# Designs tried in a protein design run: designed miniproteins, single chains, continued (4). Part 42

Each design is a single chain, and the fold is of that chain. pLDDT is the mean over its residues in the fold that is shown.

## One batch from the design tools (miniprotein)

Design m13523
Fold by ESMFold2-Fast:
Structure m13523 (fold): chain A 68 residues (1-68)
Amino acid sequence: MPALSPRFARAVAERERWLESLPKEKREELLELSREIAEKLRAIGDALTAALAAGASQEERAAAMRAA
């Protein structure tokens, strides 16, 4: 099974307990926000991958990430 670091495992458990304490409506709101964040992270990842493929400098890669 995938092993989590003790700190990461604790953070996950605390988040799960917090989510269980929320009303259904707030959980759905957080899931939607999480989806939006995931989409933005994917766009940043794509921009960084394109910059790396082009042989961009560290500064150019940072600029591409900021643009996404």
Scores: mean pLDDT 70

Design m13524
Fold by ESMFold2-Fast:
Structure m13524 (fold): chain A 70 residues (1-70)
Amino acid sequence: MTQEEVLEKVREALTTAGHSEESIKKSLELARKLLDEGKTPEEAIREGLRYGTSLEVGRKLREIGDELDK
């Protein structure tokens, strides 16, 4: 699997799941960093998806908190 295929797979999965563009961008940056460090494509995809999901959950929780404080 090429580096570009890894990044596209992460991007498409997170986009389909409705993640924000910022979360997708940060997840792609992590996946690229892991590939540059010699991690496997599967590991880069797994960690990128996990990180993006964590960021999106955090974002949603902050939005709920902000709405309750209004």
Scores: mean pLDDT 78

Design m13525
Fold by ESMFold2-Fast:
Structure m13525 (fold): chain A 73 residues (1-73)
Amino acid sequence: SVEEELKKKIEELKELKERQIERARELAEELAERLGLSEEELEADIEAFEALLERLEEKEIEALKKEAKEKEE
């Protein structure tokens, strides 16, 4: 069903976001060590990145719900 497909896509999107945040943190820590950046400077940038991913997730979920509704019509 369209609803089942939508639920699966939302679940996969949330899992993808969590994995990307974890990967970004690992990369950021590695680069900070190499560049001599403070943890405080990185924390602000990571928080901004997490907020961006959250906004993108909300927009994608909204788009997926709209697409599902159009398919059910």
Scores: mean pLDDT 75

Design m13526
Fold by ESMFold2-Fast:
Structure m13526 (fold): chain A 56 residues (1-56)
Amino acid sequence: SREEKLERLREFSEELLREVVLEGKTYSRDEVLELLAERLGISVATARRLVEELRK
């Protein structure tokens, strides 16, 4: 469901943030979207659309 996808997005974001803070990694916006898409098993275009929907 949409709620499940949003929850997994939050979990992924928190995990990624920990890696950035702990390891000093840097990612562009597009790189983050690619990682998110791969983790969720969706296309980058779909991931981009989900992020835009969350912004609203």
Scores: mean pLDDT 73

Design m13527
Fold by ESMFold2-Fast:
Structure m13527 (fold): chain A 104 residues (1-104)
Amino acid sequence: MEKARKAREALRKGYEEGNLVEGFIETAKILGAKVLRAEQNADGRVSFELEFEKDGKTVRLRFENLTPEQAYALLEGFIEALERGEVPPGTEIDVRASDAALAA
């Protein structure tokens, strides 16, 4: 999917340039998603929420207080899952820092 490729390019650019929030917003726009939340805390942790409609049902991705690396990996994985058709309509994903691995 051309949109998935462009979304990954926008995401990578934002990550590499230290502008993750802008990269996430641009990625969501490329995917046709609505951004409900996009922020980076003073400690560098990222919180982000997007939603879009697929086959009459809302798909939502939310993560809160993830490290930049965790946030980047999660959104890149979500884009790949979308491209593979592995995200069913009505999917809701909510990830906290504690859910993102053995990581603190």
Scores: mean pLDDT 78

Design m13528
Fold by ESMFold2-Fast:
Structure m13528 (fold): chain A 60 residues (1-60)
Amino acid sequence: GKILARATEDFEAVEEEELSLKKGDIVEVLEFREDGYALVRNLKTGEEGLVPISYLEVIE
């Protein structure tokens, strides 16, 4: 099934692979990584990129 998460605060991307998020954005988690990042897709924009897992709250 799909894993959905909410951005708990604004995240500003500094690397090309990273995705900027605004607090409250809903993302689909595509992959959790060993380095503390998740590959996510923003459900509003369709954009994909890496975000720190600490910025995400899983919706259950």
Scores: mean pLDDT 86

Design m13529
Fold by ESMFold2-Fast:
Formats: C-alpha cells, structure tokens, sequence
Structure m13529 (fold): chain A 71 residues (1-71)
C-alpha cells in the first residue's frame, strides 16, 4: 500500500492533545505522532490523503496541512 504523510501545523496555544484525538478519529488515519510543540505527522493511505487533509484542515487549532511522500 502506498502511504502519504500529512504535516499538520497548529496555531500557537492550540490544544495538541485535542487535535491529536480528532486526527485519530478520522477514518483512514493509520498513525499520528508528535514531531514538535506545534506539529503532528499523520500517516494515511495515498488514495485518501486529499480527503483526510481536508478534514484535518477543518479541526479547530489547525493552521495548515501539507501532504508529503511518506518514503
């Protein structure tokens, strides 16, 4: 299965735990990991990356979402 990585950047003062929980609740999300105080990495199937990125961008406290190759 081909995978993509979503880099989710949070607003200053955003609740990291709440955003992580919301990301984990999105269907198709395989892994969520913290990579800093304002950034999360989300591993998703390539075919769902755009759909999941749109849902992630709608979460309160999310500033931006960038899709990258997971390899």
Amino acid sequence: MKLKKLIVTLEEGADLDAVEAELRSIPGVLEVKRVGDTKLEVIVPEDKAGEIARQAARIPGVKSVHIKDAE
Scores: mean pLDDT 81

Design m13530
Fold by ESMFold2-Fast:
Structure m13530 (fold): chain A 91 residues (1-91)
Amino acid sequence: SEFEALVEEAGELYREAALLALEIEELTGKVKLSPEEREEVLRRLEEVIAAGKAKLLADPSMTVEDLRALIERLREEIERLREELAKLKEE
């Protein structure tokens, strides 16, 4: 269904935004993770994504239009994060 496809897309975009934010935090020195700690953060991210998708699918008030608005907000966030990351890599 269109609704289910949009929930999957929102999950993928949320993952991309979270990974970009993590890379920025590591490059700025706000976070210093060992390989083991990084793996745990990534595992917890997948749990958050799965729970978020389940919540969207179970919400009877959630519409296709609401999901499209969420997706647009996530894309705007990703664009901002990509610009921040690009500036950090130029230094």
Scores: mean pLDDT 87

Design m13531
Fold by ESMFold2-Fast:
Structure m13531 (fold): chain A 62 residues (1-62)
Amino acid sequence: MSEEEKKQAIIKLVKEAVEKGLISAEVGDEIGVLVALGRYEEAIELARKHSPELAKKLEELL
């Protein structure tokens, strides 16, 4: 997966998590910013604090 495909896949997964109520929209926006900056480890750590399920899915993409 290219770097851009990876970022898009993560952003889509985060949006789906917000829609399902796994994380708040504010947390989703913060994760999105970290992903856009290439700060993937920080994005996963933030996801893990709010939803272990989302964090596992993000780790599978990385």
Scores: mean pLDDT 81

Design m13532
Fold by ESMFold2-Fast:
Structure m13532 (fold): chain A 80 residues (1-80)
Amino acid sequence: SLEELLEEEKKKYEEFIEEAKKNPKSKEEFEKKLKELEEKIELFKLGVEHAPSERLKELFQKGVEIYEKLKKELEEVEKK
């Protein structure tokens, strides 16, 4: 399901962020992950705009919120 996919994706990025706190990642690795998150945000925003039902719009909006929070956390880890 889309909800299960979002939970797995959230866990994956949270694990990367926690690992980055323990072992500093290169600037290139941070930039790559930030780009991935930005692309996911843009994709889910398109899902919100084009969803055929309110339920799907809510799920895509939840995805936008999740990826935006992850991007913010990753940016904070990179900058300290």
Scores: mean pLDDT 83

Design m13533
Fold by ESMFold2-Fast:
Structure m13533 (fold): chain A 78 residues (1-78)
Amino acid sequence: SAIDYLKKAVEALRKGDTKKAIEYANKAMELDPDNPLIREAASLIYLAAVAKERGNEEAADFYLKGAQEILEKIEKDS
């Protein structure tokens, strides 16, 4: 499911695998393209990955927390 790919993207970010995180986030959006919460979470994961690649750990953590909050909201409503 799109939610499972978002979870994999978060795990990839925690391991420092920004390329895999972006790939999983894109897959989540492909599986549920009309869901604004999936798109928002995926976008935040993308921003976190870019921040990590640029060495901005504070920004990466901020975006990752935002993505996790949206993911929790999606799971609560499912």
Scores: mean pLDDT 83

Design m13534
Fold by ESMFold2-Fast:
Structure m13534 (fold): chain A 60 residues (1-60)
Amino acid sequence: EPSVDELIDKLFATGTPEQREQAYKLLTEASKKLQAAKSQEERDKVLEELKGKLLEILNS
């Protein structure tokens, strides 16, 4: 299963302009949530949600 970094690389290398825009928005929101997270559990949840959304964009 690909990592978040691998999904980002693939999206920005092969994605459409719309997919890249959606990825930037998701990365910005995830960054804010990670900065606000106070536990490893919260960080893992943010990363899992980000990964799922990136996969959805890539497969659309």
Scores: mean pLDDT 80

Design m13535
Fold by ESMFold2-Fast:
Structure m13535 (fold): chain A 61 residues (1-61)
Amino acid sequence: MKEKGEEEFKKAEEAFRKGDYKAGLEHLKKAKEYYKKAGYSEDEINDKIEEMARKLAIERA
């Protein structure tokens, strides 16, 4: 389940890079579900999302 969470998270990041926000949000939802099933806390999941958002903002600047 952790591996599937990482896979979906990478797909979300890629979709956001391409400007496909709908696909990005959908993959992000799946990543959250897999991470929760793998025992990650909401805080840990939010930290991962914030790191991704920071990376994308820097790459677009």
Scores: mean pLDDT 79

Design m13536
Fold by ESMFold2-Fast:
Structure m13536 (fold): chain A 70 residues (1-70)
Amino acid sequence: KEKEEKKKKLKLLEEFLELADKIYEYAEKNNDQELLEKLQEILLEGSEKEATVEDLEKKVKKLKELLNEL
């Protein structure tokens, strides 16, 4: 069960990084400062602590919501 949690964290982290990169490229291309600020807020959330599965799921969900608004 613990091994499954670690695997899920890695998968979520990979998805998070892919989504963040896509949003960053879109924001840069369109000079969307507000979108960049939203992305930075999501990236900085929980940076002082080791990310939990819940933290990563929340971040991935927020990034997917941002992409859906584009």
Scores: mean pLDDT 75

Design m13537
Fold by ESMFold2-Fast:
Structure m13537 (fold): chain A 88 residues (1-88)
Amino acid sequence: SKAEARRAFVKEVLAMVRAKVPLPELRKAIREGIRALFEAGATLAELESVFLEVHIQIIAEKVVSEAELEEIQRLLDEAIKEVLAERE
């Protein structure tokens, strides 16, 4: 379900951020997760909502610096654009 895919995406991204995995590995996981969400029928607005949830959770846990948070936001933005281009 979309709700299950959403929970899995948030949980996985947060776990990777907490574990301080390298950015290229995080980028790959984010792209695969976005593809899974679109395959589950998520809309662009629902994906933006998921990204906002991830952002809020990262801020709340205080696991990353401001610079790291900015880089993660950039990865999310780039990944959605890449997946949307593939779905032309």
Scores: mean pLDDT 81

Design m13538
Fold by ESMFold2-Fast:
Structure m13538 (fold): chain A 59 residues (1-59)
Amino acid sequence: SLEEEIRRLEKLKEEIEKKVKEAEARGDKRSEAIYLAALTVVQSGIDFLKSLKEKKAAE
């Protein structure tokens, strides 16, 4: 379901945020940049699925 996919992506977002902090703590600027880019993509996916959920609820 859309709700399950949103939950899955929100958990993935939390894991990526943790990876960003870990990379920052060890001074790994490359990994930090990659994880920040991935975070942006995951957030866009969450926003898209939430939009679809609202549209389905309105029908």
Scores: mean pLDDT 83

Design m13539
Fold by ESMFold2-Fast:
Structure m13539 (fold): chain A 82 residues (1-82)
Amino acid sequence: GELEEAIENLKEAIELLKKYLEEHADELEPEKLAEARAHLEEAEEALKKAEEALKEKKYEEAKEHLKKAVEALQKALEILLS
């Protein structure tokens, strides 16, 4: 379903960004790296809640948690690009 695909795509995006941060850690400002990692942790937490809600067929709750996960990932990217 659409929601399942969105969750899977977000998982891939989070893993790609984590890999990027590991590979380029020495090139990034330590403070920006720490803030980006904090927002990635928020994204991972929200994503887990979205997955749990989806398993319970609580589609509206799953969508709300997915939205929070996307917002957290966007914040991580904004910090890295600032």
Scores: mean pLDDT 87

Design m13540
Fold by ESMFold2-Fast:
Structure m13540 (fold): chain A 61 residues (1-61)
Amino acid sequence: MEMEELIEELARAAAEKYGEEAGEQVREHARAMYELAKKHFGEEGVEEVKKQIEEAVRYLK
């Protein structure tokens, strides 16, 4: 799954469980983590963030 799709899945899961505002905050936080990882750790950092988001989505669903 693309990173954008994973971030949206996480935001949706958070919104369903904790409300729309929580979903928006989670989306912004995940996007910020992705951009920081990409900037400082490159592809390896991006893959780690992707793995963490996938795990969080599984936990919330």
Scores: mean pLDDT 80

Design m13541
Fold by ESMFold2-Fast:
Structure m13541 (fold): chain A 55 residues (1-55)
Amino acid sequence: MKKTLEEATKMLVKLGFREDEAREAAEDLLEEDPSLTPEEIVNRVLQRVAEQERA
């Protein structure tokens, strides 16, 4: 398994995301751009969550 996917998933789980949700979100982002770092993946997932919370 690629270390980037594993690291991103672990970081998201540490932030309170479910492992299944974190893994799927990270996989989707890596399919769109395989050059993303774990930190970039986490940041993009957090942006998606913030957009869902907006009125």
Scores: mean pLDDT 76

Design m13542
Fold by ESMFold2-Fast:
Structure m13542 (fold): chain A 98 residues (1-98)
Amino acid sequence: SLEEIDAEAAPTIYLAMARYALKQGDYEGAIKLAEKALTSPSLEVQAEAHLILGEAYYKLGDKEKAKESFERALTLAEQAGNQELVDRAKKLLEEIEK
């Protein structure tokens, strides 16, 4: 938000804020913050944003959007070669099917 802040850093800050919003039960706030993080060209940041979107949608009862978000996160995590994010996406997909 300041002129001296690198635009690439802002999405990472939005991810941290979105995770905090999820922990506080602010699911609508988490969605808005995660969507801001999607402005990043980073596949890892986009994958993490979609994991947050999926969790927020699931908590709001939108299981279809939750599944779509986790599937998108999985695809992006695989493209990024980030095994931790791949494993997290797979676990979350398994949890919503139970």
Scores: mean pLDDT 85

Design m13543
Fold by ESMFold2-Fast:
Structure m13543 (fold): chain A 98 residues (1-98)
Amino acid sequence: MEEELEEKAKAGDAEAWLQLSVRYLRDGDYEKAIEAARKALEIDPDNADAWLVLGIAYLKQGKYEEAIKAFEKAIEKSTDPFVKKLAERYLKLAREKL
């Protein structure tokens, strides 16, 4: 699955980069999660899920200012009420950590 996902990502699939970023985030590899989320956003800059993952990875690294900006973008770009609500919760948490 990861090898197949990496091949799709290299072929320019924004969703594959997003899925890869989510897996890195889950595994605690925040640096790779940030890189993969950024790659997804280079292909599709309006992807709210990629902004959300980017924000969470920055938050986990203690990069609160970067996390806040990413969560604000996730809220702005979200068409899914669940993703928007989740990003708003993380935004509040990141602001409290500054």
Scores: mean pLDDT 86

Design m13544
Fold by ESMFold2-Fast:
Structure m13544 (fold): chain A 60 residues (1-60)
Amino acid sequence: MKYTKEEILKKLLEYSQLPEEYKHTINEEVLEKLVELGEELKTDEEIHLKAVEIERELKE
């Protein structure tokens, strides 16, 4: 079964170590990008690596 938007958000917060304050700003943009990649992301490790990449892009 594919990951849901809520499951991706939960993993993003755990793996990227983003503070809860970022849930309303950064996480929504990152979440949209991760949902688009849902068919390609099959493991927790892949989600983690992609979340870290997107987080770095948003900070730059």
Scores: mean pLDDT 59

Design m13545
Fold by ESMFold2-Fast:
Structure m13545 (fold): chain A 55 residues (1-55)
Amino acid sequence: SMEARWEAQAREAAEWLRRRMLEVGGMPEEVARRHGEGLREALLRLRDWALSLPK
């Protein structure tokens, strides 16, 4: 489904951000992980909002 695909892409985006913050930003792993989780949750909330709109 589109929802499942969006969830997978949100997880991939979060993991990409986490790795970039670790590799380029020199962020502590815990901080990078929390920011990645925040992005995933924000993307899922954005999806839910968008799906609530009439077509």
Scores: mean pLDDT 78

Design m13546
Fold by ESMFold2-Fast:
Structure m13546 (fold): chain A 75 residues (1-75)
Amino acid sequence: MSLELINRAIGLALRAIGLIIDAERLGDEEAKRLAEEALKLAMEALREEDEERAKKLLEEAEEKLREAEKRLAEA
């Protein structure tokens, strides 16, 4: 896995952790679940040996994070 993909995965994981904390503080179970799914996908990407598969996992993580961020912004 390239250093760029590793940095991207770590960045997404940190964003997901922040959103989990915020969602839990606000009591938004759906936003928390979306952020938890994003964290899982980012962590899975770090274990993925195929860069194309890792990119897809990171794209899915970004989508879940956007959904969680939108959910929390509407709360």
Scores: mean pLDDT 83

Design m13548
Fold by ESMFold2-Fast:
Structure m13548 (fold): chain A 92 residues (1-92)
Amino acid sequence: EELVEKARKVIDELEKSTDPAEQIKLAREALNLIKELVDQGRYEEAIELASRLLDVISRAIEKSTNLDDQIDLATLEVAAAVILTVSRNLLK
């Protein structure tokens, strides 16, 4: 399966999920797929997907009532923001 299509599907599943454990798992999977895009020099695609992942994780944190889940999601949010920044700098 094409890397961008797989990442998009994982982010779609994350957006639909209401289970914190599933959200954390899917966010990690999406992040790993986006890292592979960066490793391949596919910065424009990585920027698009990292931006979307960041927005979806932020919404999941807002809906969470569990501190441990919020910490796990916030860690992944920071990782997505770092990838976004690095990809933007490398695209120049």
Scores: mean pLDDT 86

Design m13549
Fold by ESMFold2-Fast:
Structure m13549 (fold): chain A 83 residues (1-83)
Amino acid sequence: AMKEKAVEEARKYASEIQKAIDNGDWEKALEAARKAGEYGALSDEARHIVAGEINRVTGDNPELRRELAEAFEKAIEEAKKKL
């Protein structure tokens, strides 16, 4: 139940990252990546799904990909410290 919910929430925030990038809203993309990190800390599958989507949706922008990946990984580290 908890692991499945983490995966579904991760998919939701991955979709929000794509929508934010499509709209040119880098702040919303970073916010969605940070929220996805909370679920990535709870599930290795959720982490892999979000990392894959960040790579897919940012193929045309290596700088944004780096920023989103760093925000996502930092959010995972911060969430794990609170566990």
Scores: mean pLDDT 81

Design m13550
Fold by ESMFold2-Fast:
Structure m13550 (fold): chain A 73 residues (1-73)
Amino acid sequence: MAEEKMKEFEERYTSLAEEAADDPELRARIERLRDLGLRTIKELSKDKDFEKKYKEFEKALELLLAALRAEAA
């Protein structure tokens, strides 16, 4: 369900931000991704094709997160 996905997403990204506590720029970027992600999941939950759009969104976030981690050497 969308509510469960939002909770899992929030917990995951909060944990990632905590792991990046020693890098304030990376932490801030992860926190921004968390906020934007939660807003996006909430909006997508109103869509008829939520499951499909959520999968595409999740893939895009995984790529973006990987790029951010690679940049934060």
Scores: mean pLDDT 76

Design m13551
Fold by ESMFold2-Fast:
Parts: C-alpha cells; sequence; structure tokens
Structure m13551 (fold): chain A 64 residues (1-64)
C-alpha cells in the first residue's frame, strides 16, 4: 500500500495517493512515513486542515 501510494504521488495522482496512504495506515497506524506522505498529498489537493492533522499525527508518533 505505501509503495503504491508513492507511485501515485509521483504520477501526480494525489487522490489515489491519499487512498493508498490511508490503506497503509489502516495496516500500520504508527507508520510516521505514511502520515508524512498523507499530509503532503492532502496539501497538494488543497485539503489544508486534513493535511495539518496528518502532519500532527506524524509529529506525535516521533515523540514530540
Amino acid sequence: SLERGVEAFRAGDYESAVRYFREALAEDPDNVVAWNLLSAALFRLGKDEEAKEAQAKGLELQGA
């Protein structure tokens, strides 16, 4: 799921990237990389509030 999300993100398909990153997080909710990539994809879609929430989750899991 994470690899498929990265491929979608690189292709500019941010909607599919969000779907795959959310799928990866359903399997491993502590995956900081997936939270950071989800945040990036959401910012590219203009979903700034959702992107900030995903970024905050990634930061929280890093022990900040």
Scores: mean pLDDT 84

Design m13552
Fold by ESMFold2-Fast:
Structure m13552 (fold): chain A 101 residues (1-101)
Amino acid sequence: SEVEERLEELEERIEEIEERLKELEKRVKELEEKGASEEEKEKLLKELEELLEELERLKKELMELLKVAPKELIPRVIGLILRVIGLILDVELLKRKVESL
């Protein structure tokens, strides 16, 4: 179905964001050990802000899908919404950590 194809596309986008967040977490850890310049902090904060904007768009798209999804797919859509909310929280926590560097 069109909804199933859209869900697969959104799941792939979420997985790409999870990998990007993992790389950013690694960079933050390296800067904790080596020290961070103001330019490095600003660059990381910008990348994290862009990630938050992408996650908010994904959440909105998933919430719209929830309105039209067949009953059988509702649990999958809800699962992805919760996953995106978790990622938003992880990004916000990482932003606070970068601000503290």
Scores: mean pLDDT 89

Design m13553
Fold by ESMFold2-Fast:
Structure m13553 (fold): chain A 66 residues (1-66)
Amino acid sequence: MIKKIEVEVTDDTDLAKLAQLLLENGALYFEFDVKNKKIFAYVPEEKAEELVEVLRKNGYKAKLVE
């Protein structure tokens, strides 16, 4: 099952670094919602919790949404 993770971004967010972090930690793909300043990452269920923790450890506001 694929899970969806929401990451809040700001104008100061290094999007390239965030993209690398997502891909290195099991994200299959991600999409950027520019209007709402969010990234949605899609990850296998088994990796979802770990990815959220990695993101939070790196200072991002991240949560599992599905």
Scores: mean pLDDT 81

Design m13554
Fold by ESMFold2-Fast:
Structure m13554 (fold): chain A 61 residues (1-61)
Amino acid sequence: SRLAEGERLRAEGERAYAAGDLETAIRLYSQAAKLYWQAGDFAAAEAAARRAEEVRRELHA
């Protein structure tokens, strides 16, 4: 399901972030947000999108 795929991508994004791969983390969180939105989980979509923006700010600091 799109929800389960979004959860997998969010978890992958968290692992990428922990490994210091900020670019991969941003991409994965953004894709998770899209899948959550398509699944109708707007709260999870907003949280994932916000996390992608937070990591993007770190990358450009």
Scores: mean pLDDT 88

Design m13555
Fold by ESMFold2-Fast:
Structure m13555 (fold): chain A 70 residues (1-70)
Amino acid sequence: MSEEEARKIIENAEKGFEEAKKNKDLTTLKVILHELKELLEQMKKDGLSEELIERVEKLIKEVEAEIAKL
């Protein structure tokens, strides 16, 4: 995948996370977490920038923390 494609997916995931967090939607949070973990593995295989990889890792950590609070 391209860096621009990855950035768009990350941005959409960030928006989806904020909405799911506000609604305490555990099912949607788990779906987002799964998709982000798959995205991270693909980004690492494709050798995308450390900036984008770190951004996804940070988002995964935030989603996992929110799920743990529910």
Scores: mean pLDDT 86

Design m13556
Fold by ESMFold2-Fast:
Structure m13556 (fold): chain A 72 residues (1-72)
Amino acid sequence: MKEDVIKIAEEILGVENVTEDTRILDAGGTLSDRRILAEKLGKKYGIFLTPEEIDRIRTVKDAIELIEKKKK
């Protein structure tokens, strides 16, 4: 799961060397990229993400933790 999330983040940001600690905005990502990341993850893992939850995704780790929380 973590590796899949990292790969999706790399695809959206257009960069390699993404890790759990990568901050989306620091990697050149926009608020739009954050929304696209959340949409792809929601579809892939069958979870619904609210606008509030999407706004809280600052790092790749935040996205991973949100998926884990929603899949409980």
Scores: mean pLDDT 77

Design m13557
Fold by ESMFold2-Fast:
Structure m13557 (fold): chain A 77 residues (1-77)
Amino acid sequence: MLEELIERAERLLEEAKKAALAGDLEKAKEKAKEAVEAAAEALRLDPELADEDVEKLREEALERALAMIEKIAKAAE
């Protein structure tokens, strides 16, 4: 269900941000990866997107999420 996958991705992303603020970068990166996977599953429900397009968006989202975690950790210092 699309709504459930979006809620899961948002929840995992918030957990990643909280972990980054607490200085737990390993947990932050793990939660960010889980959030990106949930978002990729939501994208796979879009009939206009091919699996290859979803995989590319997943990789781009993962790079952005990890960069965001690093920025949050630096800002929290």
Scores: mean pLDDT 79

Design m13558
Fold by ESMFold2-Fast:
Structure m13558 (fold): chain A 66 residues (1-66)
Amino acid sequence: AELLVTVSMPVTKRTGLILRLIGIEGVEVERLSDTEFRVTTTLSPEEFEALVAELNAIPGVRVERV
């Protein structure tokens, strides 16, 4: 499954978030711009929904399903 993640936060917090995502097995992150990232996952439907919920809970993060 694929997500478009838009991030509106300081560089240090953004870097920490991206490193966390890259650390998840079955998750790949592609940088589209300074604020937009494509996230491709091989996660189960349950793990994918949990990731979407977790990302939506972070201030300054928007998640769109592709």
Scores: mean pLDDT 80

Design m13559
Fold by ESMFold2-Fast:
Structure m13559 (fold): chain A 80 residues (1-80)
Amino acid sequence: SAEELVKQLEGLKELAEMTIPDAAARAEVVALLEEAKRAVEEGDFEKAYEYLSRAQAILEAAGRRLPELDEVIQEIKELL
């Protein structure tokens, strides 16, 4: 459900704040997760997918992985 996705995105924001060591990448990923949460709340899953894909690309460029982000991306893909 959208409520469950919002809860997962909230937890993912907390995880990103705690685990991403680069301040610029952390701030950008957190901002994208906030935009994705807003998109989910508006029912715009295509836009949410775009924001989360951008967050994933930033993490990959930094040599980082958040498995919980990959899980949320897959859940949203199933809604497209």
Scores: mean pLDDT 86

Design m13560
Fold by ESMFold2-Fast:
Order: sequence, then structure tokens, then C-alpha cells
Structure m13560 (fold): chain A 81 residues (1-81)
Amino acid sequence: VSQEELDEEVLVALALIQAAIHLKTAERYKQKGDFEKAIKSLEEAIKVLEEAIARVTNPRHRADLQAALDEVKKKLEEVKK
């Protein structure tokens, strides 16, 4: 494994972890009725995933990030009712 490949794997892992943290934060705010903060947390997750997609060259890594992005966008629509 080259340093470039390791760096991309780390980038993907960190982006997915950060997006998961934002998703969990959004669910907590949603449970408290703070939909504005829930929406902001989901928008931060979208930003993290979109930035990661722009940085990766491996099509499998892009597909994994895109799947995560689609789930976050679905959650954003659910919060918006």
C-alpha cells in the first residue's frame, strides 16, 4: 500500500466518522425539538462528505462516500418534514 492509498483510506474513514458524529448530533437535537440545530448538523455532514468526494480518486471510495451522502440528504428531508 502506497502513502497516497493510505492517505485516501484515512480521508474516507475520517469523513465517514465525522459525518456519523454530525448525524448523531442531529438526532439528539431533533429529539429535543431543536430542528434548526438538527438541520445545521446535517448540513455540516453534507459538507464533510462532499469535500471528501472531491478529494478521492478511487471509484469505490467515491461510491461509499456518495452512499453516506445520500443517507444524510434523506435524513435532512425527514427533519424538514
Scores: mean pLDDT 83

